# Ledger of designs, part 64: designed miniproteins, single chains, continued (2)

Each design is a single chain, and the fold is of that chain. pLDDT is the mean over its residues in the fold that is shown.

## One batch from the design tools (miniprotein)

Design m6205
Fold by ESMFold2-Fast:
Structure m6205 (fold): chain A 67 residues (1-67)
Amino acid sequence: SYEETVKLLIEANKASKEGDWKKAEELMKKASELSGLPVEFDDNGEAVLVDPSQEQANALQAAALRL
C-alpha cells in the first residue's frame, strides 16, 4: 500500500543517516517493488519515489530525438 511504501522510505532514510547503506538500499528496493515506482535520492539526500510521469516524458523526448 502507499502507507507501507512511505514507511519503507522513512526506514531507508533512517538507515542511511545511521550509516547502514546496505539496509537503506534493501529498504529502497522493497519500497520500489511495493509501489512499482523507482526510488532515488533527491537533492536533499532523501530516498523518494520518482515521478513516473516526468521520467516517461524525459524518456519519450530522448527517443524522439534519436528517431
Scores: mean pLDDT 69

Design m6206
Fold by ESMFold2-Fast:
Structure m6206 (fold): chain A 99 residues (1-99)
Amino acid sequence: GSMLKEAKKLLNVIKTSKDPNKILQAIQQLIGLVKKSKDKDVLKIALEAADLGLKSKDPKVLEQTLQLAMEIIRKSEDHELILQAIGLALRAIGKLLDL
C-alpha cells in the first residue's frame, strides 16, 4: 500500500541525511504513519528508523525516537517487535539522561 512506500521513503531520509532537522521531520512523519497503520512491514521499518535515531546526539531526535518506539509498542501485536521496541525505548531514555 501507499503507507509502506511512504515509510520506505522516510527511512531512506533518516539513513542518508546528515541534517538533524530533516531526520527529526522524517521520524515525526513516520510516527504519524505508525499511528494510522496496522501493517507489520510499516512497523518493521519504524523499528529500523528508531534504531538509526538512537545514533543521534540531538535531544529532539532522541525524544522523537523514544516516541516512535512507544508507538510501535502500542500498535504491534508481535511480541518480538514489542520486545525490540522496548529495548530501543530504554536506550533512548538512557541517552536522554546522559545529556
Scores: mean pLDDT 88

Design m6207
Fold by ESMFold2-Fast:
Structure m6207 (fold): chain A 59 residues (1-59)
Amino acid sequence: MKKEEEKRKEQAEAIAYTALAIDKIGIEESKKLGIELKPNDFQELFDSALKQIEKQEEE
């Protein structure tokens, strides 16, 4: 049985993976325009999402 904290971590992972997928699409579209973009770090996206989820659950 998963704890609420573990559930929040899974949600943060899903959000981070979704953000990475969007980031990849944005990078590919930018390449068509000759613009170089640096991809986001998964860990940064995960940590950011997790903190936002935790704050929403506390309110």
Scores: mean pLDDT 72

Design m6208
Fold by ESMFold2-Fast:
Structure m6208 (fold): chain A 65 residues (1-65)
Amino acid sequence: MDAEAAERLRELLESGRVTVAQAAAVLREHGVTLAEPPTVGGLVVAIASLPRERAEAIIEELERL
């Protein structure tokens, strides 16, 4: 589990820099299955469950928004 990527995602969502909808869309593009409606907690758990390399790639994409 990638706790660092999960914390970075939480910070992006809590700061309002990235919306829940934007994060959910990027995660789905990377093949991640999410419950509907997506929640901050659900997105953070999803990213934490990924291999480190995959989680870091998603976070890097979100940080470019």
Scores: mean pLDDT 80

Design m6209
Fold by ESMFold2-Fast:
Structure m6209 (fold): chain A 70 residues (1-70)
Amino acid sequence: SELEKKIKELEERYNSLKTELQKRVDEFIAKEKDPKRRELIREVADALNTMLDYFYQKEIEKLKEEEKKK
């Protein structure tokens, strides 16, 4: 269905964003020698991943609601 296609495109977009975020996090950690700053980088990354998950769920809810209304 058209809804399933839109959901899949949305999943692919958010998976790409998470992959890019993880790559940047890994690069920061690799350059950082201070264990406390590495810990902070991981905490920030976890918060950003939580935000991405939240936005993804909101966009899915919107797509499903729009499908009901046509």
Scores: mean pLDDT 84

Design m6210
Fold by ESMFold2-Fast:
Structure m6210 (fold): chain A 66 residues (1-66)
Amino acid sequence: SQAQAFIDQINDNARRNNLTNGQRASVIYSYMGRDRDSVRAFRISVNNDTRSSTRMYNRAVNDMLS
């Protein structure tokens, strides 16, 4: 419930600021304490591939909810 509430807050903020799925995933991974190099590599990837961005967002959500 707390993790889901956090995801809901990120999605609300992202909607108001027009953030991409990749940018939302970056925020989730940052919150989970993923190392900076992994977050940076992810961010570079999302700028180049919308499909990759969607997959990484789904992965970040699943990682947080698990």
Scores: mean pLDDT 65

Design m6211
Fold by ESMFold2-Fast:
Structure m6211 (fold): chain A 75 residues (1-75)
Amino acid sequence: GAMADAVAEAVRKALLEAGVPESTAQRIADLTRQALEAGGAEHAIEATRLWVENLYGPEVAEKVRKAMEEALAAA
């Protein structure tokens, strides 16, 4: 839905701004959408944060987490 689309796009943009390749940013955004559908917002935020932290470190993970929270608050 519109909320899931907004959150996935926020994740993609935050990752691109951090220098993550487009294909990887899109894949993580798609996984975030799946996590939202499976377990809701809290689950998706933590799952995405952990994926990003493991791949790109805690600074990028925190930036993505904040982008997700802002997108959810705006929806």
Scores: mean pLDDT 84

Design m6212
Fold by ESMFold2-Fast:
Structure m6212 (fold): chain A 65 residues (1-65)
Amino acid sequence: MTAQKAIDYLQQFTGKAVYQGVGNGKADASDIAFVLKEYQDYFKDSSIPVDGVLGPQTRQLLEAH
């Protein structure tokens, strides 16, 4: 669910076609980790780890949107 929210956010605000394939349910775990890393990196905030893991800071960003 939360990874889907990251995909939806990136599709809505960045328009990157790569996220459309991930969001259609054909994604594996590595595709989801890639999307989470893109989401974390999108904000360019050094306090947010770019590790593809759904940690407290990444979850807070997803909940804020």
Scores: mean pLDDT 62

Design m6213
Fold by ESMFold2-Fast:
Formats: sequence, structure tokens, C-alpha cells
Structure m6213 (fold): chain A 69 residues (1-69)
Amino acid sequence: MEEKQKEMKKLGSEAARAASQGDTETAQKLFDQVKKKIDEVEKKDGKEAGKKMEDAFSDGATQQLQDLQ
């Protein structure tokens, strides 16, 4: 669980960085990848586990955006 949350947080940071650099194609690909992983976790481990993955992604993206200011 924690390992997957760390991965999601890293993907969120990478997606935010790509978006901030105008690389919308890379940001979109990362977003699609994360959505698939969240869907798989939700299907296997339940809705609460999927929410934790989504929250980790959002946290990573938010931290990256704060670092850019």
C-alpha cells in the first residue's frame, strides 16, 4: 500500500512538472496511466484504497506546484 502511494505521489509530481513546462502530451499520458492504476487498485482493494491512491497523486502534484512558486 505505502509503496503504491509513494509511486502515485511521484507520478503526481512528474505530471505537474510536465504541465508547468507546457508539455501537455506528457502530462496527459501520466494522468491516463494514473487513472488506470487507480481503477485497478479500486477494483482489487476497494474504493477506499483507490481514494488513497488518488489523494497521493494529488498531494504530489500540489507539492510540485508549490515548489514552482
Scores: mean pLDDT 78

Design m6214
Fold by ESMFold2-Fast:
Structure m6214 (fold): chain A 92 residues (1-92)
Amino acid sequence: DSVKPFDKEKLDEAYEKLRKNATPEVQKALDEVRARLGEEKTREIAYTLLNAEKGLEVLGRPPLTEEQRLKMINALSDYFEAEEARRRAAAA
């Protein structure tokens, strides 16, 4: 989709903030996602993670651990890879 819930500047700021506060392992996972799925999907994954953390904050819950962040990034990456593979198969 070309229409985003936030403008590009806010998405870029959110992604940069997430990356800067992330551990080296989480940063590496995001870089690997970007290499495989591209910038847009990586930002969608980062946005989903930030929304999950914001939801936890609103509920007064503790923030996600590094392990939980990494699992979420990997699960979302696998989901988008599978979706892209299905789209490619359907187009063939």
Scores: mean pLDDT 74

Design m6215
Fold by ESMFold2-Fast:
Structure m6215 (fold): chain A 56 residues (1-56)
Amino acid sequence: GSVGRTMVTRGRRVMDMSGDSNPNTSRYGNNSVVWSSRGDYDNSMSSMDRGRDMMS
């Protein structure tokens, strides 16, 4: 929903800055960059939800 969209947008920007010292950002950033063309806000939510469900 709306809350998730705002969090995802903010998180992505913060991660971009942290990328200088955070290698994990490379994997996450790659997915975000690709899906940005399709709607980063919406796609990022699906990825997070799916990831959690797989762990369950």
Scores: mean pLDDT 44

Design m6216
Fold by ESMFold2-Fast:
Structure m6216 (fold): chain A 63 residues (1-63)
Amino acid sequence: MISDEELDREVKVALVLIYYGIAKANKDYESGIEWLKRLKERYQREGFEDAVKAAEDAIKELE
């Protein structure tokens, strides 16, 4: 059984990937980058390192 902590971390990564996918599909890179930066800052404060890395990678791909 996956732990609640592991599930929470995976959900954070999934949210980053959803925003990245929407930005890429709609070619709305400016809004996508803004929201990904906000998610990165929030997850960095909360200690979700995998989600922070996913957000950094997504921002780099859209820039």
Scores: mean pLDDT 79

Design m6217
Fold by ESMFold2-Fast:
Structure m6217 (fold): chain A 68 residues (1-68)
Amino acid sequence: SSEAQLRSFEAFLRALVAAGVPVADLERLANALIEDARRQYPDDEAFHARLEALKAEALARAREREAA
């Protein structure tokens, strides 16, 4: 389900941020997962928006970590 994919995606991104993965690598991995999810649910614009929001939050946290 799309909800299960959102939870797995969020948990994965949180783990990458916690592990110190660089922002550029985090963005590349997130984009690859979002592209795969978009192929599975091509017409679910709300789902796509939620994936992008989770990506943006993870990238913001990673940038904050790198600035500290």
Scores: mean pLDDT 86

Design m6218
Fold by ESMFold2-Fast:
Structure m6218 (fold): chain A 72 residues (1-72)
Amino acid sequence: SSMSTTFDFNQFKEFVYYTLHLKDLSDEEIKKAFEYFDTDKSGKVNVGKLMLELNRDPSVSPKEKLLAIING
């Protein structure tokens, strides 16, 4: 078993703001996305799983995918 890199909520928020450039999202909206990816309810998101889900369809940007998750 390789060590998996994980994001806590603050690291996930930093990813959303600085990597996806979604600076206008509230903490509540970011938490909704975080909990969607935190399937084990561990309070952490696996970065590899996050990247796979956000890049699953190359015609949809990671930003658009995250916004779709937040908006339901």
Scores: mean pLDDT 80

Design m6219
Fold by ESMFold2-Fast:
Structure m6219 (fold): chain A 86 residues (1-86)
Amino acid sequence: TIQEEVDKLLKKAEEYYKQGNKREAAIYLSQAARLVLMLTPEHERVVQLQVAILQGKDIEANLKELKELVGKYHPKLVEAIDKFLA
């Protein structure tokens, strides 16, 4: 399911974050956000933010915007992004 795939991506993001690999962690968080929002009006903006993160551009700012777009759609992903930004 989409929920199972998102949970797998969040687990991968946490593993990379614990290893100090913040870039990979951010990439996995952005991929999770894209899956969560894929059938929402926010999807096009999420794709733009994910591409920027993949290119290493303004990772923290782009993750903060992704967190706002994810909002109440997925509370666990919001918590994961908040932990990354702390």
Scores: mean pLDDT 86

Design m6220
Fold by ESMFold2-Fast:
Structure m6220 (fold): chain A 94 residues (1-94)
Amino acid sequence: SMQEEAEKILEEMRRLLKEMERLYEEFLKNKDTDKEKAKELYERMQEIGKEIDKLALEAKKKFPDDEELLKEIGQIMREVLEIVSEAAELKKEL
């Protein structure tokens, strides 16, 4: 069903957000001890962010009137933006 397809997109976006959070924790651990590893982790976070953006765009295209879905996606995107913004500022100091 269309509802099952929407739920699968949300599930994948939440999975990718958890992976980004894991990478961010590893980035924080490495930024003071291994600058090259920290940069590699940041690049992996950027790739995850691109995948989340693609899923968000797909959901908006397929389900433009699903207010509940779009609200949940908006919440995930805000959490992604917070992590990416903090990581980008810390990366400037590397």
Scores: mean pLDDT 89

Design m6221
Fold by ESMFold2-Fast:
Structure m6221 (fold): chain A 108 residues (1-108)
Amino acid sequence: MEEKIEKILKEFDPVAALYLGGRIADELAREEGDPERAAVLRARAKAAYDAAYAAYKARDPSATREQIEAENEEKIEKFKKENPELFEYLVELIREALRTVAEREVAA
């Protein structure tokens, strides 16, 4: 439902969402039996993490990688604890999108 997406956008930090995308892509890459699809998923994980780090550093240029990772992990765990159904919905949506991308890139 559209209402779930609106609530996610209001309650979940967009930088933490990018970082979560990286974590999900890495998890899918480890589960993937096709090495070409796994490589696409690893590349997407790197891009998502790089985007999250860049977005965070745009606000705080002095932040270390460890601080950025710790803050994003904390925000993810808080959102998961407070909104478990929305978190599961978001994870499933990201997993579906990433699998579609991996299939498309290998088929091309």
Scores: mean pLDDT 84

Design m6222
Fold by ESMFold2-Fast:
Structure m6222 (fold): chain A 64 residues (1-64)
Amino acid sequence: IPRISGEALEKALVRFLLEGRITAEQAETIYKLIREGASQAEISRATGVSRATVSRIVRLALRL
């Protein structure tokens, strides 16, 4: 995963949370794992969020 600012990542996660696509617990775990340098596959496995959704979150964060 490319290096993402914490602010951009938080904004992307809040948007997905408000859209009902992820839970608050999933958002917290995704934030922690991305900051630790985890892969999209590892994040998907840990949270139950699809790899496609994880990819969309990362892509959105990179544009913010």
Scores: mean pLDDT 81

Design m6223
Fold by ESMFold2-Fast:
Structure m6223 (fold): chain A 75 residues (1-75)
Amino acid sequence: SVEDYVAGLVEALKSPDDEVVLAALEALRPLAESAPETVRRALEKHGGLEVLRRLTESPNPEVAELARELLELLG
C-alpha cells in the first residue's frame, strides 16, 4: 500500500546517511505531487511530517531544499 511504502520512506529519512535521505525525499516527491492528501496523512500517522520539518534545517542544502519543497507540496 501507499501507506506502507511511505512508512518505509519515513524510516529512510531518519538515516544518518545523506544519500539515503536524499533518495527517500526524491521517492516522496512524485507521490506528494500525485496524491498530496494521501501522502500527508500517511506521513502524519508515521511521524514523517516531524522528520521533514527537522530536515528543513539540515546542514546539507540539497536535503533542506527538498524537505521544504515537499512540505510546500503537502500544504
Scores: mean pLDDT 88

Design m6224
Fold by ESMFold2-Fast:
Structure m6224 (fold): chain A 102 residues (1-102)
Amino acid sequence: GLASLARLAAKLLRELREIAREFGLHDLAAKLDEIVKELEALAAQENPDAARLLELLERAIELTEELIKELKKKNAPKEVIFEVEVLLGLLGIILGILRLLT
């Protein structure tokens, strides 16, 4: 259900937040952390707002694309960039599932 999708998205974003922190991207990590907290709040609800989850997922995808751009500027290892691209793909799948439910 929607709560499970919010919980999965929060888990993926926590991984992205830690990668941002590791590479000194503290402002980006703070923005990712804000979305994590909002997703965790939605996951705790019996009837999460699907429109709010959609909005948070779209914002998460934009921040993840910015993370990839900043990691490339810092010459992060290709393996780290690939991991973030995989996480971006998984967020895209969650967004696709949510669009089928709404």
Scores: mean pLDDT 90

Design m6225
Fold by ESMFold2-Fast:
Structure m6225 (fold): chain A 86 residues (1-86)
Amino acid sequence: MKEAERLAEKLRELGATEEAIAQAPKLVEDAKKLSSYDPEPLLEALATTPNPDTQEVIRAALEITKTSDLEERVEILIELAEKAAK
């Protein structure tokens, strides 16, 4: 799929492992599933989780739930990959 190919290419540019690059189609499909997700459990998890790395992942998942557009969701995943590469 076009979106999964874009994410995979970006992960490769950022020096991700082959295993992580192979997850790109799954990440795009998971992002599609989040379009029907209830954000309340993520908001509760963010409020109760003390780990900053876990908080960042939850914030990213919340950001994905704000849009139903797959291209915007893929852009959020790319931004996460760029932050993880730093």
Scores: mean pLDDT 67

Design m6226
Fold by ESMFold2-Fast:
Structure m6226 (fold): chain A 94 residues (1-94)
Amino acid sequence: MQSEKLKKAQEIALEFIEELKKKLGAENPALAARLDELEERIRKAKSLEEVIKEFEEAYVLTLSTMSRDNYPQEVIDEVIELAEKTGKELKEIL
């Protein structure tokens, strides 16, 4: 059984990953596959710490991929803003 806070954290983190896949997944199938693995880890997470860890790994992975592949700054900024919003929502339930 999961606590109410854990379920909310999982929902928030999963929405973040789904938005990343929506923005980038069609153009980068390898990134999409790695994000799918992180989604499964979030779904199986037993603590808020595990959810936050997987969220941070998804964010770092995505930024590193975008930087490596020379994505437009506008797209990078959208991902940063999404991560800041998600991080704030996660902090509010902790």
Scores: mean pLDDT 84

Design m6227
Fold by ESMFold2-Fast:
Structure m6227 (fold): chain A 76 residues (1-76)
Amino acid sequence: MARYRASPALDKLIDLLHEDSEKAAEVRRLISEFVRAYRAGDEEKFNEIKERLKKEFGITDEEIDQLLAMYDAARA
């Protein structure tokens, strides 16, 4: 199941919220928008989603950094 592209934070989030289909759908949407904002260089939207992930899902700054490292590695 674990793959090179899965960060610990993302894997934990998806695994936990996969159990709750309602939350899983919300997380998928937020992550999708987060990645789009990151790729588009939309700093405002990026920061908004980052704050939502931290406040609503308890993701730490370290985990956000790991998530970005995963996407940076994939695009590199």
Scores: mean pLDDT 66

Design m6228
Fold by ESMFold2-Fast:
Structure m6228 (fold): chain A 111 residues (1-111)
Amino acid sequence: GRVSAEELREALRELRRRLGLEDVTSDEEIDEAVEHLFRLFDLDRDGYLSPEEMQDFLRFWDRNGDGTLSLDEVPGVAVFLGLVKNGEEANQLSDEQKELLKEWLEELLSR
């Protein structure tokens, strides 16, 4: 299916809580991240990401083109989604946190 901006904001705030990152970024930073994502990938500007637009988001991060995110690509996604403030904080993410974010992205893309 498709995902609305509001659904993505709520999902990211819950993901941030599950990752233990609530003290790292604010709800405003999540809101800015969602706005940037929709500006780049919501090509019809209807406030929803289609399955095709979600695949374009995955391809933006999938540098080797295998249709799957590697754990070394996950830190960049965390910064982009407003879950951490910068690459230094993203590089401090545990393998468990990276795996959880990867699984969450795969679930989002399978909707």
Scores: mean pLDDT 77

Design m6229
Fold by ESMFold2-Fast:
Structure m6229 (fold): chain A 76 residues (1-76)
Amino acid sequence: SLEEILKKINEAVEMRNKARQLASERLKDLEPEIKEVDELANSPDPEKRWEGFDKAAELLSRIVKEYLDALEELRK
């Protein structure tokens, strides 16, 4: 029914808002690491640039894992 569709839409909106809030808080917590990666990636030293790219990959993997963990918690 239309009422059931509206309920599902409202649930999706609530889940989206919670996900946005969690993502926003997490991104602020990771700001120092993001800055470190940016500084390394802009280094004139090629070794430091590669270190920055490696750290960027690690940071992205950590964000993805923690995002998936939060999504799993919200889903339950």
Scores: mean pLDDT 76

Design m6230
Fold by ESMFold2-Fast:
Structure m6230 (fold): chain A 103 residues (1-103)
Amino acid sequence: MTLSAPINESASINAWVLERPGETPRVIAQINVKTGDTMIHPEFQGHLSVSRSGNTMILSGTLPASATGNYRFGWSKSDRVIVGLPASELDGLGAPTYVVGEV
């Protein structure tokens, strides 16, 4: 899997949200645009990675079954850690929505 989205440099945190049927949408990965620090949800550590290439945020790796679903890019103006929190903690969500169900 490889997903990419343009970084919103007006926001301190840029993030990937995972949406699964019957579950609350949650933040699974983030980058702090000011520091360059990245975080992955503990459930996906060793399976997914987040990186920056120029003005693009990239989420890549081999998906466990718990990581299949719809992915959205989002951001927060707060520089707090939001990995593991519901998508309602974000200040905005981008389009497009990415559907990921890889074999």
Scores: mean pLDDT 78

Design m6231
Fold by ESMFold2-Fast:
Structure m6231 (fold): chain A 90 residues (1-90)
Amino acid sequence: SIEELLEELKEAVENEDFDKFEKILEKLTEAMQKLEDLAELAEVAHKVKEIIEEGLLKNKDNEEKKQKLLDLYEKFESRLSEKIQKLWEN
């Protein structure tokens, strides 16, 4: 479920397991592609953003980890924008 993936994403940030973080974020992104309600999509996207921002703050002094999180966030936002566009066209 999306709720379980969000919890795993938080755990990966807390444990600094960025390989797990990337895998869980990809699974969550794929699950979000199946959502048809813009409000639900926005709520999940907001929760992902909060987790990533928390990870960035925790890793503010580690440029490599910070850059990896920023790159993953950019990929996430790109796929979210594509999904929003598809819902807009329906």
Scores: mean pLDDT 82

Design m6232
Fold by ESMFold2-Fast:
Structure m6232 (fold): chain A 87 residues (1-87)
Amino acid sequence: SEELVKKLEEILKEVEKLFEELKEAFRNEDLEKAEKLLEEIEKLLEEAKKILEQEPENEEAQKILLEIEIILGLARIMLGVLKLILK
């Protein structure tokens, strides 16, 4: 439904905002903030997955979930790199 897609778009928007904050935490070498931001993105992905379970065949919703999963993957790589730099 259009309503379900809108909810996922709102989650994606929040994930994108948190990812920009995570990039800044990475530049500032703020590991604790980066870890907290990653946890918040992971929680939003779990919420998005639960929403998609209501209409699993919705192609537009699947596309938004994939975009969130890509951002989370990038965030995990960045956090891994930051942990290596700060050792």
Scores: mean pLDDT 89

Design m6233
Fold by ESMFold2-Fast:
Structure m6233 (fold): chain A 107 residues (1-107)
Amino acid sequence: SMVELTEADTAENILKNIELVVEQLESIDPSMTEEEKKKIFEILAKLVITESDEEKAKELKEAAKEKYGLELEKLSEEEKKEAEEYLKKVVEERKPLAEKLYEEALK
């Protein structure tokens, strides 16, 4: 199942949880490219940064740069909408694969 993200976690733990979400998506869809995985990680991280207070957003940006080599910024209102629509598509396209894995786990 998907790892739950929480604002109470440290910046490093939040980013690690996002990494685990991407790894779970890859386990459901092994055909996922490195480029797609990176894009999903960056979008999730930017959404969390955008919804965080200024102190937590700064910590997340610093951790992303140090641990992942990524320069991440807060999303505009339009960019946030596009990011949410992209993530919905990512999840929806993988629903049939996730259901198949769930069926296999119950056997």
Scores: mean pLDDT 78

Design m6234
Fold by ESMFold2-Fast:
Structure m6234 (fold): chain A 67 residues (1-67)
Amino acid sequence: MILTKEEIEELLKKYPQFKKDRISGKEVKLDDIYAKDEISGYVDFLEDVLKGSNKSPISNEEKIIKE
């Protein structure tokens, strides 16, 4: 099932370390999070949300390059 951002934020509030680890580039606690079936699906969606929201200002410039 497709998860909303609000649901993901709730998950991140319970595991704020996960969000920091992903952004920092350090090893994430996927073992602990992946152990939960419902969270395993959220992890995949979280990755997309984190990349999009976190890299919006800088990485977006690279994508629109047309010289």
Scores: mean pLDDT 48

Design m6235
Fold by ESMFold2-Fast:
Structure m6235 (fold): chain A 64 residues (1-64)
Amino acid sequence: MDIEEGLAAARAAGASEEALARAREGMVTKDGNLAQQGAAAMAASGGAEAGRAVAEWSRHSGAG
């Protein structure tokens, strides 16, 4: 999955731009903790579905 596709899905689900920026940094650096923090922030701002979409994407894109 592409970073852009996952972020677009989260944005469509109502995630905030700040949460998207944090998740993007975590995904780009392949830092699972930062990606999870971003997903949690998205869930808080846009709902659990947004957080799940980012978390699922990060697991498929990350090395573990």
Scores: mean pLDDT 64

Design m6236
Fold by ESMFold2-Fast:
Structure m6236 (fold): chain A 89 residues (1-89)
Amino acid sequence: MLSMEEIEKLMREVQELIEEAARRVEAGEPLSPEELRELEEEIREKMRKAMEALQARDPEIGVSPEEGAERVLELFRASLELAKRKAAE
C-alpha cells in the first residue's frame, strides 16, 4: 500500500505536470494531440492510484478514484484553455 508521503508525491507530480503544460501553452508552445493524450493518461493514472490509496486509509471517502481523476482532468483541460486564450492576446 502507498504511504501518505507517496500519495503526496503523486499529487505534487500531477500539479507539476498541469503547471508545466499550462506554462508551455501560455508561452505559445502548443501541445501536440499525442502529447496531450499522454499527459491526460499520466494524470489519470497517478490520480487514480492516489485516490485508491486514500480510500484504503479512509473508506468513507464518497468519491470513486475514477471520478476524482476525471475531476482533475477537467481542471487540467480548463487550465489549458485559459492558457491558450492568454497566448492569443
Scores: mean pLDDT 80

Design m6237
Fold by ESMFold2-Fast:
Structure m6237 (fold): chain A 93 residues (1-93)
Amino acid sequence: SEASKILSDTADELSSLSETAKQSGDDKSAKVASDVSKKLQELADKNVSPSDAAKEVKKLKDEVKKADIPQQAKDVITHVLDKTYDQLEKLAN
């Protein structure tokens, strides 16, 4: 589905961000990005509805904002998730 493609593409993008963070020595940000990536891929594999996917992306954004990682890392990850949320909301409505 289009929602599954959006979620899978976002998971790949966050996986790449995780690798970049790992290479820069930011293991905590790498783990946060990797954990979010895995959860998005699980949602993609389950073929969840765009509406349910959007709700889960919003929860993941809130989790990232509360994470003990640098603000710059939070901003990058939440920016990616905001774009994904907007795309899923447009599909849901």
Scores: mean pLDDT 88

Design m6238
Fold by ESMFold2-Fast:
Order: structure tokens, then C-alpha cells, then sequence
Structure m6238 (fold): chain A 85 residues (1-85)
């Protein structure tokens, strides 16, 4: 839904700002942003439960590749889960 996509975009904006504050490399931010936007595109037309599952899976894949952003991704997942409950 439009409401879910809006929440995903707001959370993405927060993630990008937090990564920049933490001093994450620009090339890593770019890769992470592409992964997140790809997931948002795939989430279109899905249920809230399917969107949350996809978000959690994507956050785990990002955290596994970039351990330095795990805390940011964990907080983003928790915030979205709370918003969808």
C-alpha cells in the first residue's frame, strides 16, 4: 500500500542519514541504498507481513556483508515492525 511504501521510504532516509553520521564509506552506502531500494520495489503489492519478512531478510543480508551497520539495520527493522503492528 501507499502507506507501507511511505514508511519504508522514511526508514530508508533514516538509515542513510545514520550511516553518513557513522562515517560509512560512500561506496558502501551506495551498495546498501541500491539493495534497500530493490527490496522496496519488490515489496510493492505485498501484504504488511510479506513486506516485514522481506525487510528483515534484506536487513540481515546487509548486516552480514557490512557488520558496521548492523545496529542501524536492527533499529530500522524494530521501527518498521512497531509501525506495522
Amino acid sequence: SAEIEQLLLEETNWILIEMMKKGVKSEDIRDIALRIFGMIAESRGKSPEEVLELWEKTAKEISDKYPEVKEIMDKAVAKLKAALS
Scores: mean pLDDT 88

Design m6239
Fold by ESMFold2-Fast:
Structure m6239 (fold): chain A 100 residues (1-100)
Amino acid sequence: SQSDPAVLRLAIELSFLAIALELAKRYGAKDPQASAELIEKKGKRVAEALRELGLDEEAERIEELTKEAAEAAAAGNAEEAVKKLQEAVDLAQRALERLL
């Protein structure tokens, strides 16, 4: 559980995705492309951490939500990007809580 290195990896990668969410809220409208690239990169890392734990359905949903968030961010739709990214963070947080 808490001492599992895969669980610790999920917690660390989720922390970076949460930082990407805060940066998207503050700076997403000023740099849409950089926001999109960060969301995609951090979303992929959370999904990889979830797959290492055998949480394939959660990983697939995170990839879907962060892809939608990145596409919205790149299009300049900061509100939709933040909404989808918040859903991804909340889903990953619930998965992590079940492992603790």
Scores: mean pLDDT 87

